Designed miniproteins, single chains, continued (6). Designs and how they scored, part 10

Each design is a single chain, and the fold is of that chain. pLDDT is the mean over its residues in the fold that is shown.

## One batch from the design tools (miniprotein)

Design m20334
Fold by ESMFold2-Fast:
Structure m20334 (fold): chain A 55 residues (1-55)
Amino acid sequence: MIRSFDETLAEYAKLSKEDLEKLIKGLEKLMEQLSDDPLFVKAVQAFIAKLKELL
């Protein structure tokens, strides 16, 4: 199986605005707790930005 942000983003695009906002907040909280790694933080921030575009 090929993992891509495009496929994941397409599934998340089906979520309601409220569910997207919950997901974004959850990701921001996990980013704070799970990583001091700049590459991980940058990747998660990029993904959050794409999710915010769906709002």
Scores: mean pLDDT 72

Design m20335
Fold by ESMFold2-Fast:
Structure m20335 (fold): chain A 60 residues (1-60)
Amino acid sequence: MIKRTLTFKSLETAIGAALEVIGLDPSAKVKVDGNTLTVELPDTERGRKILDELVERHEA
């Protein structure tokens, strides 16, 4: 499993990101704590791609 913690600007944004990840990969585990999202995904090319896209949206 790949595990990453991402910080967003708001709780609403973090929840939206969590729901999007689950929609893209139902095997994903997500935890929201305030504006922080912890994601666990299978160690696959698709899992890494999903994490990369989340980081890209958070960071320029």
Scores: mean pLDDT 78

Design m20336
Fold by ESMFold2-Fast:
Structure m20336 (fold): chain A 74 residues (1-74)
Amino acid sequence: MEPLEELKKKIEELGEEAKKTKDKELIEKLKKFGQFFLDIAELAKKTGSEVPLTKVYEELGKLALKMAEEAEKE
């Protein structure tokens, strides 16, 4: 099993918990994780070293940020 697949599942679990509890600490952690992954993906694009992992990091970043935003939108 790929470590990135495991990480995606953990982000989904944390996102569900954040939506249920409206935990501000958890929401902030999801934002930080999402921004970090998006930053890595952007750096890879700028350096021309775009690989399959770049797209996975972009997906993970977008997922984490989307879940955090949905938890905040109440």
Scores: mean pLDDT 76

Design m20337
Fold by ESMFold2-Fast:
Formats: sequence, C-alpha cells, structure tokens
Structure m20337 (fold): chain A 61 residues (1-61)
Amino acid sequence: EAEKTLKELLEKAKEVAEEGREKIKELADDPEKAKEEADKTVEEIGKLLGQAEDEVAALRA
C-alpha cells in the first residue's frame, strides 16, 4: 500500500534528521564541517520527501 511506503519514507527521513543532528553536535568545534553535514542531511531528507510526494501524486491520479 502507498500509505505503508509513505510511512517508511517519513520514518527514514526522521532517522536521517536524527543522525544529522548527532553529527552536527560532534562537529560543534568545526562550523564549516557542521554546515557541510547539515547540507547533506537536508539533501537526503529532500530526496525522501520527493519520493513521498510522488507516492501522494500517484494516489490522487
């Protein structure tokens, strides 16, 4: 079911966000690397949300 796939994508995005936060905290002494990790985390979440958007569009079609 598309609902199951959406839940899986949202949980994965949440996991990526939590991992990103932990890495950023570890890089508190290096703002440049912290920003790079934040950018990578946002990019990964964006990809997962894009997949979720496609699933929603398929449900409406």
Scores: mean pLDDT 78

Design m20338
Fold by ESMFold2-Fast:
Structure m20338 (fold): chain A 88 residues (1-88)
Amino acid sequence: MEALLRETAEILRRALPAAKAALDEALARAEATKSKADIEAAVSRASALGILASAASFVGDEETAEELRKAYEEAKERIDAIEEEVAA
């Protein structure tokens, strides 16, 4: 169990830059197109980061969990802004 938790934490740390880049790309696309499909894609990627933050915290990697939580909260603010523009 302990070895699996350490390995999972390492995998999450290594995946972090790519996951953040993919979210940023999805958010930029949603901001540019304002299409329902692109907004839904950005929401799905943001939600995935929130789940990964919980997983990182569970395996004891609070530094990665905090970085993922920050990215998730920033993404939520950007998505809310896009949805407000579309609703107006």
Scores: mean pLDDT 80

Design m20339
Fold by ESMFold2-Fast:
Structure m20339 (fold): chain A 80 residues (1-80)
Amino acid sequence: MIEFDESKSIEELGREGAIAMFRIVADAVDEVEKARQANPDMTEEEWQALADEAFARANKQIDELRKKLESVIEKRKENE
């Protein structure tokens, strides 16, 4: 579960968010590549479906990360 420290600066939170998003994308790419290498008999259609599913999950994780980051920033602004 991705958690942001509310005591950090907005700039630092933004940097941590960006790094986390890059890691999510990298993990999705790695998952697809490993699955393709593990099953060389996989059709292009099966590979595309697997890639679409992996990136859909990555996009969902990025959306949740963005919502959490925005929530932390909003709470900081409301309390100041």
Scores: mean pLDDT 76

Design m20340
Fold by ESMFold2-Fast:
Structure m20340 (fold): chain A 68 residues (1-68)
Amino acid sequence: GSAEEAYTGGKILYNAGDFDHAIKAYERAIELDPNYWEAYENLGRTLEAAGRHEEAERYFQKARELRP
């Protein structure tokens, strides 16, 4: 699977409320494409929804650094 497929899977899981699996899908998207700024942004959003605010802030910062 591609980074885009992993990212799309993460969005589907997030919309289903399965935050733990959404996090893993977004982590996989980042592993496949470390410059995929949208994956960092959605990982941050999912971590916030899961109450993991300090981790979320780090991923939001990384997304901002990578954004064109």
Scores: mean pLDDT 88

Design m20341
Fold by ESMFold2-Fast:
Structure m20341 (fold): chain A 86 residues (1-86)
Amino acid sequence: AALADDAFAPKTAAVTEALETAPGDAAAYVDAARRAAATLRERAAALAASDPLLAEFYRAAADLLETGAPEAAARAQALAAELDAA
């Protein structure tokens, strides 16, 4: 539960705000989001056997950070709800 809603919103909002506020440094924030996504994917791989639901959530979070796609956001929200129920 506690890992779900906070993992996406502040990182996605920070990238969006950086692109609007400091366009000259936008590449640095995109690189930070990419590195964060890579870390989440590594964490997901480590958890795949022991906690598959949390592993899927981390992959969805990484996809959202990299793409900003509505489909990635919907998947992440659905997995967050499953984690809250578990």
Scores: mean pLDDT 67

Design m20342
Fold by ESMFold2-Fast:
Structure m20342 (fold): chain A 61 residues (1-61)
Amino acid sequence: MMEELEKRLEEMVKELLEKGVSLEEALRIATEEMLKSTDLPPEVVERAALRVYFKLLEEEA
């Protein structure tokens, strides 16, 4: 489900943020890792990554 994809991406991004990686770089790394590990179309993964990005931007604001 799309929600599971978003949750996994969010978890990966948050782990990278805790290690001192920037939000933009963390999102890029998480998206690339997800694309390698999933059979989902790239568009689906990229849309999920965008939703995670906006969610985390709201938390920062």
Scores: mean pLDDT 78

Design m20343
Fold by ESMFold2-Fast:
Structure m20343 (fold): chain A 74 residues (1-74)
Amino acid sequence: GPPIEVINRLIALSLRVIGTELDYELGLISKEEAIEELRRVIEEARKLAEEYPEVKPFAERIIKRAEEFIKSLE
């Protein structure tokens, strides 16, 4: 399986999506800040999936969630 550090990075990316959604809904960050953070998460998740194909389905779920939230804001 993938190294534990990779699993921890996936968990961290998932939490960053959830946290960004909540921060935006609570009015703590702007729409522009939310989109920028989620785009960074998408890029990091894509890179992780390229380096560790075994985690690709989990990375793709994180990417899809982030992309759907961005689309709801644009």
Scores: mean pLDDT 89

Design m20344
Fold by ESMFold2-Fast:
Structure m20344 (fold): chain A 61 residues (1-61)
Amino acid sequence: SEEFDEVAAKLRELVEKMRRGEITPEQARKELDEFMQKHKLSDELREIARAAFDAALRQLE
């Protein structure tokens, strides 16, 4: 879906910024939450996005 593609793109952007040290994990999480709120994502998509973010964060640690 278009929403899935937009979330995937946002997650890639946040992971890239964290990898470069441009933002903290806390800042990235806040930006992800704001993105999900702005786009009025379903609870299922929010759960998937948060799980993907947490998985990416573990890979950076």
Scores: mean pLDDT 81

